# Ledger of designs, part 45: designed miniproteins, single chains, continued (5)

Each design is a single chain, and the fold is of that chain. pLDDT is the mean over its residues in the fold that is shown.

## One batch from the design tools (miniprotein)

Design m17540
Fold by ESMFold2-Fast:
Structure m17540 (fold): chain A 77 residues (1-77)
Amino acid sequence: SEEEEIKKKLEKLRELLEKEPSLTKEQIDYAVEAIELGLKREDVDKVDEKTAKLVDLMKDSSQRDILTDIVEEVEKE
């Protein structure tokens, strides 16, 4: 089911993000929530709010690059 596929992708995303020592628990939680809302095609305003908070938390470009690479890897699967 679509719900089961989303759950598997989110579990993989969290696993990969938790392996990155430069990312905080708060950054990981917001990233997973933002991607979940996007995959479920939920309320756009909620997706935008979570994304804006994540961007604010990731002021270091290297953290942003790591997140982007991990998200792209999960989306390819």
Scores: mean pLDDT 71

Design m17541
Fold by ESMFold2-Fast:
Structure m17541 (fold): chain A 66 residues (1-66)
Amino acid sequence: DLKKKLIEKMREAAEKEGASQEQIDKIEEEVDKLLEEFTGSQESLDKVLESYIKGIEDMIEGKPFK
């Protein structure tokens, strides 16, 4: 769920910046690869993903990062 939300938020940010579909697809693959290679740290991964999503949301809205 968090992974899917992160990808959706990254897509929104990329579209807002005028990124191509190829760049969006590459981002999704990179996220998948990072999560797959992130072994032995799954407990912290959830916290990291939530923090990253929040940062992207703030960036999209033009709010200061909290």
Scores: mean pLDDT 70

Design m17542
Fold by ESMFold2-Fast:
Structure m17542 (fold): chain A 83 residues (1-83)
Amino acid sequence: MENPEGSELLRQGELYFREGNFKGAGEYYIKAGELFKEAGDNEGAAIAYRLASDAYERGYKLTGDESLLEKSKEARKRAEELA
């Protein structure tokens, strides 16, 4: 794969998401998006940022932590900018 580091971070995010650690999942997905973007993979970065947005939104719905809602909105915006 052309970006093994980004792919590994996506896998770690998925594991955290499955365990219900949505904040941790979002953090890994953001890191994956940054690595994909650095590698010029704007499509991979957009997918990673959308996953981060979903993870943070789920975390917000469970905890009421408005900082997670803000992170969800920021991640969604980052995904939309990578058209």
Scores: mean pLDDT 85

Design m17543
Fold by ESMFold2-Fast:
Structure m17543 (fold): chain A 68 residues (1-68)
Amino acid sequence: AAPLPQETVSTVVAAKLLAGMGDSERAVELALEAARLGASPEDLREIAETVVKSTGDEEAAREILEAA
């Protein structure tokens, strides 16, 4: 089955929202927490891509991708 635990899902959603809002620092923090909770590499990549598109922060995106 593909469904993640509720805590992991909620953390991924929050990270994506913060990334889309341009808050790269909080997006990184929540993405790293999501990775710790077992988020998929695909979800982490989407967060990283959103950070770059919203903020241009390639260092933040790298930190997220290194956790994947």
Scores: mean pLDDT 80

Design m17544
Fold by ESMFold2-Fast:
Structure m17544 (fold): chain A 86 residues (1-86)
Amino acid sequence: SLGRRILEELARLAAEGRFDEGRELLAALSEEERAAMREALAELAAEKLRELGFSEEEIEKARKAALEGDEEAQDEIGKIVDEKLA
C-alpha cells in the first residue's frame, strides 16, 4: 500500500541516520498520504504488539489512538508498552 511504502522509506532513512531527510519527507506528505501512513503504521504496530504479548483490547486502543490522534490515549498506551518492555 502507499502507507507501507512511505513507512519503508522512513525506516530506511532512519536506519541510515538520515533523520533530517525523514522529517523533510514527512513535511512534504499530503494529508491523504499522512492518513495512509498512519493506518499502515497502526496495522504494523498491532502485529508487533501481538508478538510482544499485548491483549487485543490494548492493541485496539493503540490503533484507535494512532488513527484519531488522541494524545491522552497515546500516552496511556505508551505507559502500557513501557511496563511490558520493562
Scores: mean pLDDT 73

Design m17545
Fold by ESMFold2-Fast:
Structure m17545 (fold): chain A 95 residues (1-95)
Amino acid sequence: SDDDKKQQIMDLVEQGVGEFVRLATLRLREGLLSPEEFEEALKRVFDLYEKIQQLVQDNSPLSTIVQQALELIDVLEEYNPQLAAQLRKRLDEVL
C-alpha cells in the first residue's frame, strides 16, 4: 500500500542519514573533510530529512515524498556516491 511505501521510504531515509553521519564523522576525524564542509553537509542533509519526516507525518502524496527522498539522495551523492547509489536502488525496490 502507499502507507507501507511511505513508511519504508522514511526508514530508508533515516538509515541513509545515519550512515552518512557515521561516514562524514570518520572523514572529519581523518582530516578528509573540513569542519566547515562537515557542518554545511549536516545542515543540508538534516534540513531535507526534517522536510521528508514532516511530509510523511502529514500523509502527503507518495510522489511528493519520493521527490524529496530523491533530492536528499542527490545531496548525499555529493559526499558519498556509493551510499547514494545503494539508497537509489533500495528506493526503486520499494516503489
Scores: mean pLDDT 89

Design m17546
Fold by ESMFold2-Fast:
Structure m17546 (fold): chain A 62 residues (1-62)
Amino acid sequence: GSHMEALIKEAEEYARKMAEEAGLSPEDTELVVSAARTAANAGVPLDQVKAAVERLIAELKA
């Protein structure tokens, strides 16, 4: 697989883990995973994708 495919999967796995640990609903978890996938596929660096995931989870919990 390509390096990009590996980064996208890592972003998705991170997003799912963080959302589930935060106690988000299945619907909100899929929203966070989808956002991480979209950002990683657009070439956003993994560190920035992880930061965006954390921010989105905080917004969904507010």
Scores: mean pLDDT 85

Design m17547
Fold by ESMFold2-Fast:
Structure m17547 (fold): chain A 69 residues (1-69)
Amino acid sequence: GIPLTEEEAEIVKKYAVKVLGLPEETAERIAELLREGKTDSPLLKKNHLALPDTREAIERALAALKKNV
């Protein structure tokens, strides 16, 4: 897959913890996989965070976080 930037991966990590309720350790692992472009991981598929859905999630996470920051 296409690697996310560190900033994009950090946004997904915050979204996974705050919105999806995932453990911080799991969210960190997801962020690392996305930074490496390893979008075929079962962990990413299980949490619906593959690249197309991840870009959608980033846009929504940015909108949600901007209202809470």
Scores: mean pLDDT 67

Design m17548
Fold by ESMFold2-Fast:
Structure m17548 (fold): chain A 79 residues (1-79)
Amino acid sequence: MREEEFVGETGGKRARLVVREEDGRRVAEGEAESAGAAGNALIAAVEAGVVPDEGTIRVREAGPAHPAGDIHLEPAAAP
């Protein structure tokens, strides 16, 4: 199994994204303190040539003003 880790950071908040190759597909799993940090971790993976096909990034609340949530990655429909 091949596994690669990416980190994103913005505004003092961090995200960690792990991309695994499973049966020819790249599956991403991550945890982020903010949506911005999650986005930066995903951009880092894409820029490294590791484009995830699917996955989930769990976003934790960074403070009382922002609720926790999950970001789901889905493949685009093929022609």
Scores: mean pLDDT 70

Design m17549
Fold by ESMFold2-Fast:
Order: sequence, then structure tokens, then C-alpha cells
Structure m17549 (fold): chain A 63 residues (1-63)
Amino acid sequence: AEALLEELKAEADRLLAEGASLEEVKRRVQERVFAAVSAGEISIEQGTEIGREVMEHAERLYA
């Protein structure tokens, strides 16, 4: 869970630095989180929390 959160925050930072939109970041984060939940790597509750934290982080940097 923690490893995925850090991975996605780093990916969001990279995408935003490359000029990606918040919508593109959100799409990529949601797809990765859903893939992890579908694979049984994390629970749906953990996925929801990770997605929220990553997007809050991205929104703070983009705002």
C-alpha cells in the first residue's frame, strides 16, 4: 500500500512536470489503483484512500 502510494505520487509529479493535465493524472492513477485492487494486491478501501491522497497531492502542486 505505502509503496504504491509513493510510486503514484512520483508518477503524478513526473506527469505534471511534463505538462500533463490533472484529468490525465487522475485517469492514470485510477487505472493503476483499479489494476492493483483487481489483482488482489490491495483492498478497495486502500485503493480509494491511495487515489484520494495522490490526487490531493497533485492538486496542491497544480493549484
Scores: mean pLDDT 81

Design m17550
Fold by ESMFold2-Fast:
Structure m17550 (fold): chain A 63 residues (1-63)
Amino acid sequence: SDIDAGVEAVKRAVDNAIIDQAEKRLEELLKQGVPLDKAYEEVAKKYGEKVAKEAVERLEKKK
């Protein structure tokens, strides 16, 4: 339905905003010399494993 389409669009926007914050945090930790595995654990604790995984995948695509 049109309502379901609107709800899905809002969920995608919110998820993307959270992933953007997680990616920024991951990059900050890596810049500070934190190893990727530990940086991932820290981001996963704050934002959740699914968001942390998406943040890592986005970071890898930028190489």
Scores: mean pLDDT 78

Design m17551
Fold by ESMFold2-Fast:
Structure m17551 (fold): chain A 73 residues (1-73)
Amino acid sequence: SEEDKLDLELFKELLELLIEQADEFGREVEKLRASIKDKDELAKKIQEVLDKQAEKARKEHEKLMKEYEEKLK
């Protein structure tokens, strides 16, 4: 059914979001490791990246759910 297709599409989009976030995290951490030599400062900056990724994930998840709900109307 159309609803089954929308469910599968939503699940795939959520998985793609997780993969994209993993790739972005890896790139940002690699940049930080190249520029920051102090371990405590590096740890703080990595935590900032994690916090930003968590906020971005929350917003993207909310957006996908809203789009999904609108398609069901």
Scores: mean pLDDT 83

Design m17552
Fold by ESMFold2-Fast:
Structure m17552 (fold): chain A 67 residues (1-67)
Amino acid sequence: MTEQKLEMTEDLTLEGDKKLELKKGDVVTVKSDPSKDTVVVTNEKTGEELVVSGAEGQRLAAHSKLL
């Protein structure tokens, strides 16, 4: 899996089987599974994890910066 750390530049709510609320300044770890069109997002502050679609992963990338 490819792993990246991102810092949120603005508030964002991601949607999958549940909602993950992210706030500006939160650091998230993003893991891409090359066998699936899915991305695993972990909020480093809360430890909460969500599996989202590739489209939601792109939305996350648009609202964050690479650390």
Scores: mean pLDDT 78

Design m17553
Fold by ESMFold2-Fast:
Structure m17553 (fold): chain A 83 residues (1-83)
Amino acid sequence: SQVQQLRQQYQQLLQQSVEYSVLAIGHASTAVSYENKIRADPNAPEEVRKKAEESRRLTAEYNAKSNELDAQAEALRQQVKAL
């Protein structure tokens, strides 16, 4: 049935959102690790600073992706509810 297909799509969007959220948490943890190294050593190599920035950028990107998928899931849920 169409309702069963829409429910499956909803669950897939939620699962993908969770997966991106977990990736964002991982990159945030990595960013904190590099940021702590910079705080401990003001002469830390440029590579360490770039890795901290990259991990922060990836955190933001994956959080944005997770939020986008959550919004898509909510829109689909509202469509099913209107049926």
Scores: mean pLDDT 89

Design m17554
Fold by ESMFold2-Fast:
Structure m17554 (fold): chain A 109 residues (1-109)
Amino acid sequence: MARERAERLAAEGYRVLVLLGDGTVSIALFREEPGELRFLGAGTGGVEEAFERMLEEARRYEADPAALLRRIRAGDEEALRNSAAGGDALVAGAEALAADPDARVVVVE
């Protein structure tokens, strides 16, 4: 289910990182911009909850990109990196997305 939902977002032009932990999922949404991948939002929880939280952050990014980026960098990105399930896996997944422009979905177990 998580991969299928991520692939639907990829079909809409997004790039998606899925981190599978024990009983939880962390999901990060990116958009390709010239020279970089732009982080739009993330969610953690059960599959449904993680996608709902991520999409809520992405909607806030569309309304106020500068304020959301400041908030994500100050708190949410740090929270994801501090997770044992998210830290090294988030870095590896983000690097895989950045290294391959054809990669639309990366799943890390």
Scores: mean pLDDT 67

Design m17555
Fold by ESMFold2-Fast:
Structure m17555 (fold): chain A 67 residues (1-67)
Amino acid sequence: HMEEKIRQLEEEIKRLNEKKDLFRASAAAHAGVDPQTAAQLQAAVDRYNEEIEKLRKELEKLRKEME
């Protein structure tokens, strides 16, 4: 069921973006107070960005399959 797979990917991307935003905000808040923690949180943001990009490519592939 192509529509279900597309919806699952869109929901997963949304969830990861929400987590990324929380970690990004936390990293910014810690940048002036605890740079070590800020660096760790930024690394988590980078990991979420890579995962989101992977899912976006999968989503694009599925959309092409519908044509």
Scores: mean pLDDT 82

Design m17556
Fold by ESMFold2-Fast:
Structure m17556 (fold): chain A 83 residues (1-83)
Amino acid sequence: SMEEEKELLLERLEQLKEDVKTLSVADFERRAQELAEEARKTLSPEMYALFLSVLGEVLSRVRQGDREAALEVLEQFEKELEE
């Protein structure tokens, strides 16, 4: 259901926030690939496309060394999902 998909995505966002705070850039890149693959299996095509877009923006910020901006992207997406 859409509610179950939303709950799963919110749990993954909480894990991503921890990963942004704790992982090296290289470890985060590997984690992002793993999360993208799991999302492909568990999310609808529309939600998967949205998640990939957000994940790509977060990854870009992490690569630039701007972890605060990466967290802000995740927090904004979380707020949009809770509407």
Scores: mean pLDDT 82

Design m17557
Fold by ESMFold2-Fast:
Structure m17557 (fold): chain A 79 residues (1-79)
Amino acid sequence: MAEEIVRKGEEFAATLEDPEIAEIVRETARRIAEALAAGDEVRARLYQLEAGREIARLLGDEESAAEAERALERLRAEA
């Protein structure tokens, strides 16, 4: 599963024309895979939401960025 997440992240990043967004996708896929391999599903979700927020901000999608921020705050509050 973890290796599939990295592979899918690499494949998706290769379809992106923005090198900054592509690098965020690759790095995030790697971090998510590492967290899941360690059994840390909360950390994997944290990385996913942080990357989603950053990508949304880069794309000017303020609504998606705000949703990701709210999800991050909720996740952090769940201990």
Scores: mean pLDDT 78

Design m17558
Fold by ESMFold2-Fast:
Structure m17558 (fold): chain A 84 residues (1-84)
Amino acid sequence: SDLKNKIDENFEKLFSENEDVVLKALEELIKLYKEDPENTIKRLRILIEEDPIKRIKRLRELVNSKNEKIRTKAEEIVQILNSE
């Protein structure tokens, strides 16, 4: 679906070395979550389960970022993932 494709594309952009690309990707993932919470959280969990070591490590790096905007948005994503 278009939603899954957008989630996949923005999740991959989290691995960019460019902080502007990462910030935009985090903002888009949060927007997609607000539009469709259930399908967004399910897809994000599938992506993490496909490569948990790499993807959890990246989320951890983002929540420890020196960039306050990236840190804040990454913390929102982690909270969403833990909201069972």
Scores: mean pLDDT 89

Design m17559
Fold by ESMFold2-Fast:
Structure m17559 (fold): chain A 89 residues (1-89)
Amino acid sequence: SELEKALEEIAKEQGVPVEVIRQGLENAIETLEYALKPENLERNPEVTKEDIIAKAEKEIEEAEKEYEKLPEPVQIIVKYLVEEVRKIL
């Protein structure tokens, strides 16, 4: 897949196993899912679900503005993350 090739290229450039890059992406997605769980929102009443969503959407907008300037492997990863984050929101 294009994603797997992008992960392998970045891993090669950084001199790390591809599993390290893949785990980083999985951890980012899981962190957002964890933050949006009802029990976690109840424990942090100073931060609303709407605040978390607004921050994520702003980060997506900023990533999309810079998208065309990024190296192709990074573009593929950004597109994947945006699509996965939009499924969570």
Scores: mean pLDDT 82

Design m17560
Fold by ESMFold2-Fast:
Structure m17560 (fold): chain A 78 residues (1-78)
Amino acid sequence: MNIEASIKGVGYVLRAIGALLDGDLEQAARDYENAGKYFEKSGDKENAIKYFQKAADLYRPIDPERAAELEKKAQELK
């Protein structure tokens, strides 16, 4: 596990929550996607899957193609 990547993943989750509280769904989607990428780099598949799925859910009304790509990536990590 890469500790630096895990810490950055957590940081992006907190940023995504802040963006949701501000009503910025596009920023929240990007932050959850980045969280998923950092958890993937750290070897934390469980959290990577979780946050890619959260990003996909937020992207679906904004960018359905990106949502589908993230859903596929989450399934490939299982």
Scores: mean pLDDT 84

Design m17561
Fold by ESMFold2-Fast:
Structure m17561 (fold): chain A 71 residues (1-71)
Amino acid sequence: PIESPFSPKFVELVEKLIKEKKLDLTNEKDREELIELVAEQLVKETGLPLEVAKQMVEPDVRKYVEELLKK
């Protein structure tokens, strides 16, 4: 796909977290950890409560993981 629905900044953050934490995206526990790490970054940028940040990022993170696993 020439255009991604995800921002380059979002993709860079997610890829960095996967590499740094050596996450296995086929494992639900590691997917949950990725959601939490992305949510923590959103909390730092916006000041939103962690639970709200998790709810906001979870659909995008899960969709991105599904696209990666289709390969």
Scores: mean pLDDT 78

Design m17562
Fold by ESMFold2-Fast:
Structure m17562 (fold): chain A 70 residues (1-70)
Amino acid sequence: MSPEERSQRVIEEGVEQLREALEQAGDDLDKAHDALALVGNETSGRLPPDDHAAGQRAAQAFSDVLNEHL
């Protein structure tokens, strides 16, 4: 698996975790933001620190999921 494919898989796993956490949060915006912070921090820790493009893609993907939920 290429480094790019590994980063993409990590982002996709983070997106799935965030979606599940947001469904559990429902209309509770505080829980929704806590879920975003937790999943975002975990995903950031799993991505290569020098892969700024992967970090930007993760941030955009999580923003898109949160905007779809809200």
Scores: mean pLDDT 79

Design m17563
Fold by ESMFold2-Fast:
Structure m17563 (fold): chain A 92 residues (1-92)
Amino acid sequence: SDQLFQLGLQYMQLGQQLYNQGDYQTALQYYQQSRYYLQQSIDLQPSSQRLQWLGVVYQRLSDVYSQMGDYDSSRRYRQLSRDYFRQSHQLS
């Protein structure tokens, strides 16, 4: 689970780099990989910290979809981000 968590954070960092360069399509792919590995990490071992980082990746996905003009997906991922931040706070 720790290896999956670290892999999730690495993909998030790569996504942030591409987002800052304006490559929203590649940033989306890396953020989706980050989401996948963070979710697997949480499924194996839930923690406040892991849920907080899942919240962050959903916020990043919301930002990417907003930049791409997909406002429906942006709103959905923004809500998921808020839900995971709330769950993280309740576990801490």
Scores: mean pLDDT 90

Design m17564
Fold by ESMFold2-Fast:
Structure m17564 (fold): chain A 80 residues (1-80)
Amino acid sequence: MIKEIEKEAEELYKTKSREELIEFLKSNAPDLKELLLKSIVAKILEEEKKVEPGKASEDDQVVFQLAGTVEYLKKKVEEL
């Protein structure tokens, strides 16, 4: 399950623009699996592009918040 979610996150990152990915992160997650997918996408975005402190936006906050939850959500999904 987690490997499939990671693959889906990489496909989204490869095929979608940064703007489309951020819109995805801002959308409501109906379940824990989609929340994990969003957190992995956010982690990829955080690692690929460094945010300048003076330009920290609501979008940057969403990315950082979700990226920080990857390990927690992976553990929760494995408990299902």
Scores: mean pLDDT 73

Design m17565
Fold by ESMFold2-Fast:
Formats: C-alpha cells, sequence, structure tokens
Structure m17565 (fold): chain A 93 residues (1-93)
C-alpha cells in the first residue's frame, strides 16, 4: 500500500471511531432520518465507485460533515474494494 493511501486510511479510520462514539451517545434516528441518511449514503457510494482508492478516501474525508451517511457509504465501498482488513490494521497501529 502506498504511503499516501496508508495515511488516508488512518485518517478515515480515526474519524470512523470518533463518529461511532458520537452515534452511540446520540438518540436513535427517526424513520424519516433513517430514510434521508440512507438516500445520502447511496448517492455518495455511487460517487465513490468509479474513483481510484486515494480519491475515494479524500472524497470521504471531505464529506465527514454528513456523518452517518458518509460512514455507511464508506462501509459499503470498503467491503466492495476488499479494504476492511487494511482499515483494521490502521486502527491497530
Amino acid sequence: MEEEIRRLIREVARWLLEEGERFEASPPLSAAEVEETLARARRLYAELRPLPVAEALRRLLERRGERVATALAFGAWALDRGLVDEFERAVAE
């Protein structure tokens, strides 16, 4: 894995841990909020699919403000790319 990609993976992994903690501390989403969040996640996932790995990771970091939607889009994208193990290693370091 290239050094830039490793750095971006660590940044995304750190943000995901922080967002997970914030989500656990937050009240449950309403049905309408779930639908809106899933719609945003699906749109972002579609944007990520054709991008090279480094560009997709940068796009995810740019969209951190969308919170759960960005985290869901990332999860789907990372599974499709077989990158889950790389993120687990980045968290362990």
Scores: mean pLDDT 78

Design m17566
Fold by ESMFold2-Fast:
Structure m17566 (fold): chain A 100 residues (1-100)
Amino acid sequence: SSMLDKAKEILEEKRRELLARARERLSPEQVARVDAAVEAGMQAFLEALEAGESIDAALTKMAAVVGAEARRLRLSEEALALLQWFLTRLADELQKLEAE
């Protein structure tokens, strides 16, 4: 769908921005862990949208998955701060897509 395609473009762009910032502040190992957490979250978000859920519901699922992966991967304090910044910025942009 047009909305799904736009959501994918926003997710990919924000992921690129996050990883660029992460590479400036984190070790390569921490960057890889951040990328893995984001990948898992993005998959959950896209699956929710494809199932017909709202962007708000999909974002809630993404945040839960990212949080679980961050704990599993034992992300550093700086990596957690960058992920939180990323999720906030992503939510701001994606919520605009729910406007008719």
Scores: mean pLDDT 86

Design m17567
Fold by ESMFold2-Fast:
Structure m17567 (fold): chain A 70 residues (1-70)
Amino acid sequence: MLEEVKKLKEELERVTEEAISRVDDITAAMLRIERSVALIGADILISQGKYEEAAKLLKEAIERVKKFAE
């Protein structure tokens, strides 16, 4: 669903900002790139009507970003 994908995009933004506040500038730059790539990939999948695949991509990106915050 579009609403679930929107919620996941908002969560990815939030967890990335939290991680950025806790890491060095180089790691912060890498996390911003990871976020951008995930958002672009999700938008491509949404444009193809693949909402479940977009949601999966965003969930996987969120988990990767969370690992950097630990």
Scores: mean pLDDT 82

Design m17568
Fold by ESMFold2-Fast:
Structure m17568 (fold): chain A 84 residues (1-84)
Amino acid sequence: SEELKEILEELADLARAIAEGDMEAAKKEYKELTELYTKMAEKAGFDPDKAKKALEDEYKTLLSMSKEEQLRIAEEARKAAESL
């Protein structure tokens, strides 16, 4: 779906920004991803506050990963988006 493609593209951009040490870009991408993900969760009948909390926990996990792992996530998300 178009919405899933957009989320995957934002995830790829976020992971790449973190890997490159561009924390200003990473914060911007995280905010945009949070808005998209929360809106999609709400439309699907999920609690938007719980969705936001889950994404925050995943963001902290992503920040704790190695640069190599962050770049792998960025590439996998980009390829997944291109396949949609």
Scores: mean pLDDT 85

Design m17569
Fold by ESMFold2-Fast:
Structure m17569 (fold): chain A 73 residues (1-73)
Amino acid sequence: SEIARLEAEARALEPRLEAEVSPEQLAAAVEALKAAFAEKGSLTPEEAEAAASKASPLLGEAARLSVELSLLR
């Protein structure tokens, strides 16, 4: 299942996000994603990754997975 694969990738990222991402980086990624969404009206996985990666590459990967999962649901 594509959903199961993406959920497994998301679970694998959780320990790294907890260890390597600060609250400030998370806030910056959220603001970047909000700005991109306001500009475009929707985000592809690639656009979400690009926006969140400005704060942290790990947050970019997490944002991509989140959008991919959303598109399958």
Scores: mean pLDDT 80

Design m17570
Fold by ESMFold2-Fast:
Structure m17570 (fold): chain A 98 residues (1-98)
Amino acid sequence: SSIQKKLDEIESELNALLAQSPDPRVRQIIEDLLNIVNRIKNSSPSDKEKIKKEIEELKERVDRELMVHTAAGDSEVVELLRRIEELLNELEDIINSL
């Protein structure tokens, strides 16, 4: 399906970002996001609200890391976090369409 293809593309991009990230906290965010992608692929309708809450919690974690790395001048990590934020927004749109 079109949704499965989009989820596969997001998963592929997250794996590429994971390979580029040296920061353990950022890596953990990406790994948690990969787990959410796999749960969406295998979810029932009853899981939708739980997944939405986990996406919101990850968005808050990304915002905190963005504040820290922006203050530190870590431009490469900031760009990775911005891309993670975009992928989180895309996943939220996907789950809302289910």
Scores: mean pLDDT 85

Design m17571
Fold by ESMFold2-Fast:
Structure m17571 (fold): chain A 76 residues (1-76)
Amino acid sequence: MVDEVDVLEALALIAAAIDLKTQEISPVFEKTVRELAKVDPERALELVDWLIEKTTNPEARAQAEKLREELRKEIE
């Protein structure tokens, strides 16, 4: 059923929490959120937007914004 989505969302949230503490966008978050976008693109975009809003590192923010744009194109 939707257990894969729930697991991907939980993993993405954990990776996002770590990334906020380190002020970096990790490969784990990028991979997990891209996989989440295949099954729940709105939730994936919400997580990226949340990171953009809370990240204080401009390099990490730019990386997250680029990831958001790529995900948005994939859901079209």
Scores: mean pLDDT 76

Design m17572
Fold by ESMFold2-Fast:
Structure m17572 (fold): chain A 99 residues (1-99)
Amino acid sequence: MEEERKKLEELKEKIEELNVPKEELERLSKFVVEEFKPAAEAYYAEKYEEAEKKIKEAEEKIKEKLENEIKDEKEKEVLKLMYERVKYLLEKSAEKAKA
Protein backbone atom coordinates (compact mmCIF):
# COMPACT_ATOMS: atom_id res chain seq x y z
CA MET A 1 0.00 0.00 0.00
CA GLU A 2 1.01 3.62 -0.52
CA GLU A 3 2.26 5.45 2.60
CA GLU A 4 -0.88 7.66 2.84
CA ARG A 5 -3.25 4.69 2.54
CA LYS A 6 -1.27 2.72 5.14
CA LYS A 7 -1.55 5.55 7.69
CA LEU A 8 -5.30 5.97 7.05
CA GLU A 9 -5.80 2.19 7.35
CA GLU A 10 -3.84 2.08 10.63
CA LEU A 11 -6.03 4.87 12.08
CA LYS A 12 -9.20 3.07 10.93
CA GLU A 13 -8.02 -0.22 12.48
CA LYS A 14 -7.28 1.52 15.81
CA ILE A 15 -10.82 2.97 15.83
CA GLU A 16 -12.33 -0.48 15.11
CA GLU A 17 -10.23 -2.11 17.88
CA LEU A 18 -11.75 0.24 20.49
CA ASN A 19 -15.13 -1.48 19.81
CA VAL A 20 -17.23 1.64 20.46
CA PRO A 21 -20.98 1.30 19.63
CA LYS A 22 -21.92 2.13 16.02
CA GLU A 23 -24.27 4.95 17.14
CA GLU A 24 -21.43 6.68 19.03
CA LEU A 25 -19.01 6.19 16.09
CA GLU A 26 -21.54 7.83 13.73
CA ARG A 27 -22.14 10.73 16.16
CA LEU A 28 -18.40 11.40 16.63
CA SER A 29 -17.68 11.04 12.90
CA LYS A 30 -20.42 13.56 12.05
CA PHE A 31 -19.02 16.03 14.60
CA VAL A 32 -15.46 15.79 13.20
CA VAL A 33 -16.64 16.13 9.56
CA GLU A 34 -18.84 19.14 10.40
CA GLU A 35 -16.01 20.91 12.30
CA PHE A 36 -13.53 20.39 9.42
CA LYS A 37 -16.02 21.29 6.66
CA PRO A 38 -15.11 25.04 6.72
CA ALA A 39 -11.42 24.13 6.33
CA ALA A 40 -12.19 21.81 3.38
CA GLU A 41 -14.36 24.48 1.71
CA ALA A 42 -11.55 27.05 2.11
CA TYR A 43 -9.00 24.68 0.52
CA TYR A 44 -11.31 24.03 -2.45
CA ALA A 45 -11.76 27.82 -2.81
CA GLU A 46 -7.91 28.15 -2.80
CA LYS A 47 -8.03 30.27 0.38
CA TYR A 48 -5.09 28.46 1.99
CA GLU A 49 -4.49 30.89 4.88
CA GLU A 50 -8.20 30.74 5.81
CA ALA A 51 -8.10 26.93 5.56
CA GLU A 52 -5.14 26.74 7.98
CA LYS A 53 -7.00 29.04 10.41
CA LYS A 54 -10.14 26.87 10.14
CA ILE A 55 -8.10 23.70 10.83
CA LYS A 56 -6.77 25.29 14.04
CA GLU A 57 -10.30 26.36 15.04
CA ALA A 58 -11.58 22.79 14.43
CA GLU A 59 -8.71 21.36 16.53
CA GLU A 60 -9.56 23.76 19.39
CA LYS A 61 -13.26 22.76 19.33
CA ILE A 62 -12.35 19.06 19.28
CA LYS A 63 -10.00 19.59 22.26
CA GLU A 64 -12.78 21.41 24.17
CA LYS A 65 -15.20 18.54 23.45
CA LEU A 66 -12.63 15.99 24.64
CA GLU A 67 -12.06 17.89 27.91
CA ASN A 68 -15.62 19.03 28.71
CA GLU A 69 -18.21 16.75 27.06
CA ILE A 70 -16.77 13.26 26.58
CA LYS A 71 -16.42 11.14 29.75
CA ASP A 72 -15.62 7.72 28.24
CA GLU A 73 -11.90 7.10 27.54
CA LYS A 74 -12.65 4.93 24.46
CA GLU A 75 -14.83 7.68 22.96
CA LYS A 76 -12.04 10.22 23.59
CA GLU A 77 -9.55 7.98 21.76
CA VAL A 78 -11.99 7.47 18.84
CA LEU A 79 -12.52 11.24 18.51
CA LYS A 80 -8.75 11.83 18.53
CA LEU A 81 -8.20 9.16 15.84
CA MET A 82 -11.08 10.49 13.72
CA TYR A 83 -9.82 14.08 13.73
CA GLU A 84 -6.23 12.92 13.01
CA ARG A 85 -7.55 11.04 9.96
CA VAL A 86 -9.62 13.98 8.63
CA LYS A 87 -6.80 16.47 9.32
CA TYR A 88 -4.30 14.22 7.53
CA LEU A 89 -6.59 13.93 4.48
CA LEU A 90 -7.08 17.72 4.31
CA GLU A 91 -3.35 18.49 4.73
CA LYS A 92 -2.37 15.97 2.03
CA SER A 93 -5.07 17.26 -0.34
CA ALA A 94 -3.84 20.84 0.24
CA GLU A 95 -0.21 19.80 -0.29
CA LYS A 96 -1.07 18.24 -3.69
CA ALA A 97 -3.24 21.22 -4.76
CA LYS A 98 -0.84 23.95 -3.60
CA ALA A 99 0.70 25.95 -6.48
Scores: mean pLDDT 73

Design m17573
Fold by ESMFold2-Fast:
Structure m17573 (fold): chain A 104 residues (1-104)
Amino acid sequence: PSDDEVLEGELANIRRFTRNEPEEVRQLLERAQRLLNEAKDAVRKMRNGEPVDYEKLFKLIDEALELLDKAIELAQDERVIRYAQALREDARAVRREAEALKNA
């Protein structure tokens, strides 16, 4: 599937998981997922030796982490909290990989 199709599937999952959550939690997770997917695309380009805007990349990751921290704070369902924590760990992993590739 295209990157757009993958993102649509991820957003559909977030909508399903957050059905009983405040709307703000869903919006935070959807925004974080979009930013994380954009960051993953940039890291994929770095692995292929393609030019990327490192300042923009780190800003995307840091914004996603802030949104995920807010979602964890506001979420009422333990399953949604665990989902957001998993995305946060994924975002941290992407940040570590981006740092390593930048410094190589």
Scores: mean pLDDT 87

Design m17574
Fold by ESMFold2-Fast:
Structure m17574 (fold): chain A 93 residues (1-93)
Amino acid sequence: DAVKKAAEARGIDPSVIRGLATLWAVKHGRPEPKTDEEVVAAAEELLEEAIKLHEEAAKQGDELSKIRLEYLKALLAGDAKKAAEYLQKLKNR
């Protein structure tokens, strides 16, 4: 199951990957992804879009957006350890 593998690599639930794919479909006026590979691709594309938005905010000196950017990059890369580290920074303000 490609969705399960993508979620395990990121340290998140498969439901999060599926939720991101659904949000991607709604945002782009596309039908729901039908295969696990399409679900993962849609979720990763939405993460890439979120990264671009946070890159712009980080360039303006928003410290919170800098931490969010690193968290999203770690999620996209499948680096569960780094994702957990940056998530902890977000919780600690």
Scores: mean pLDDT 81

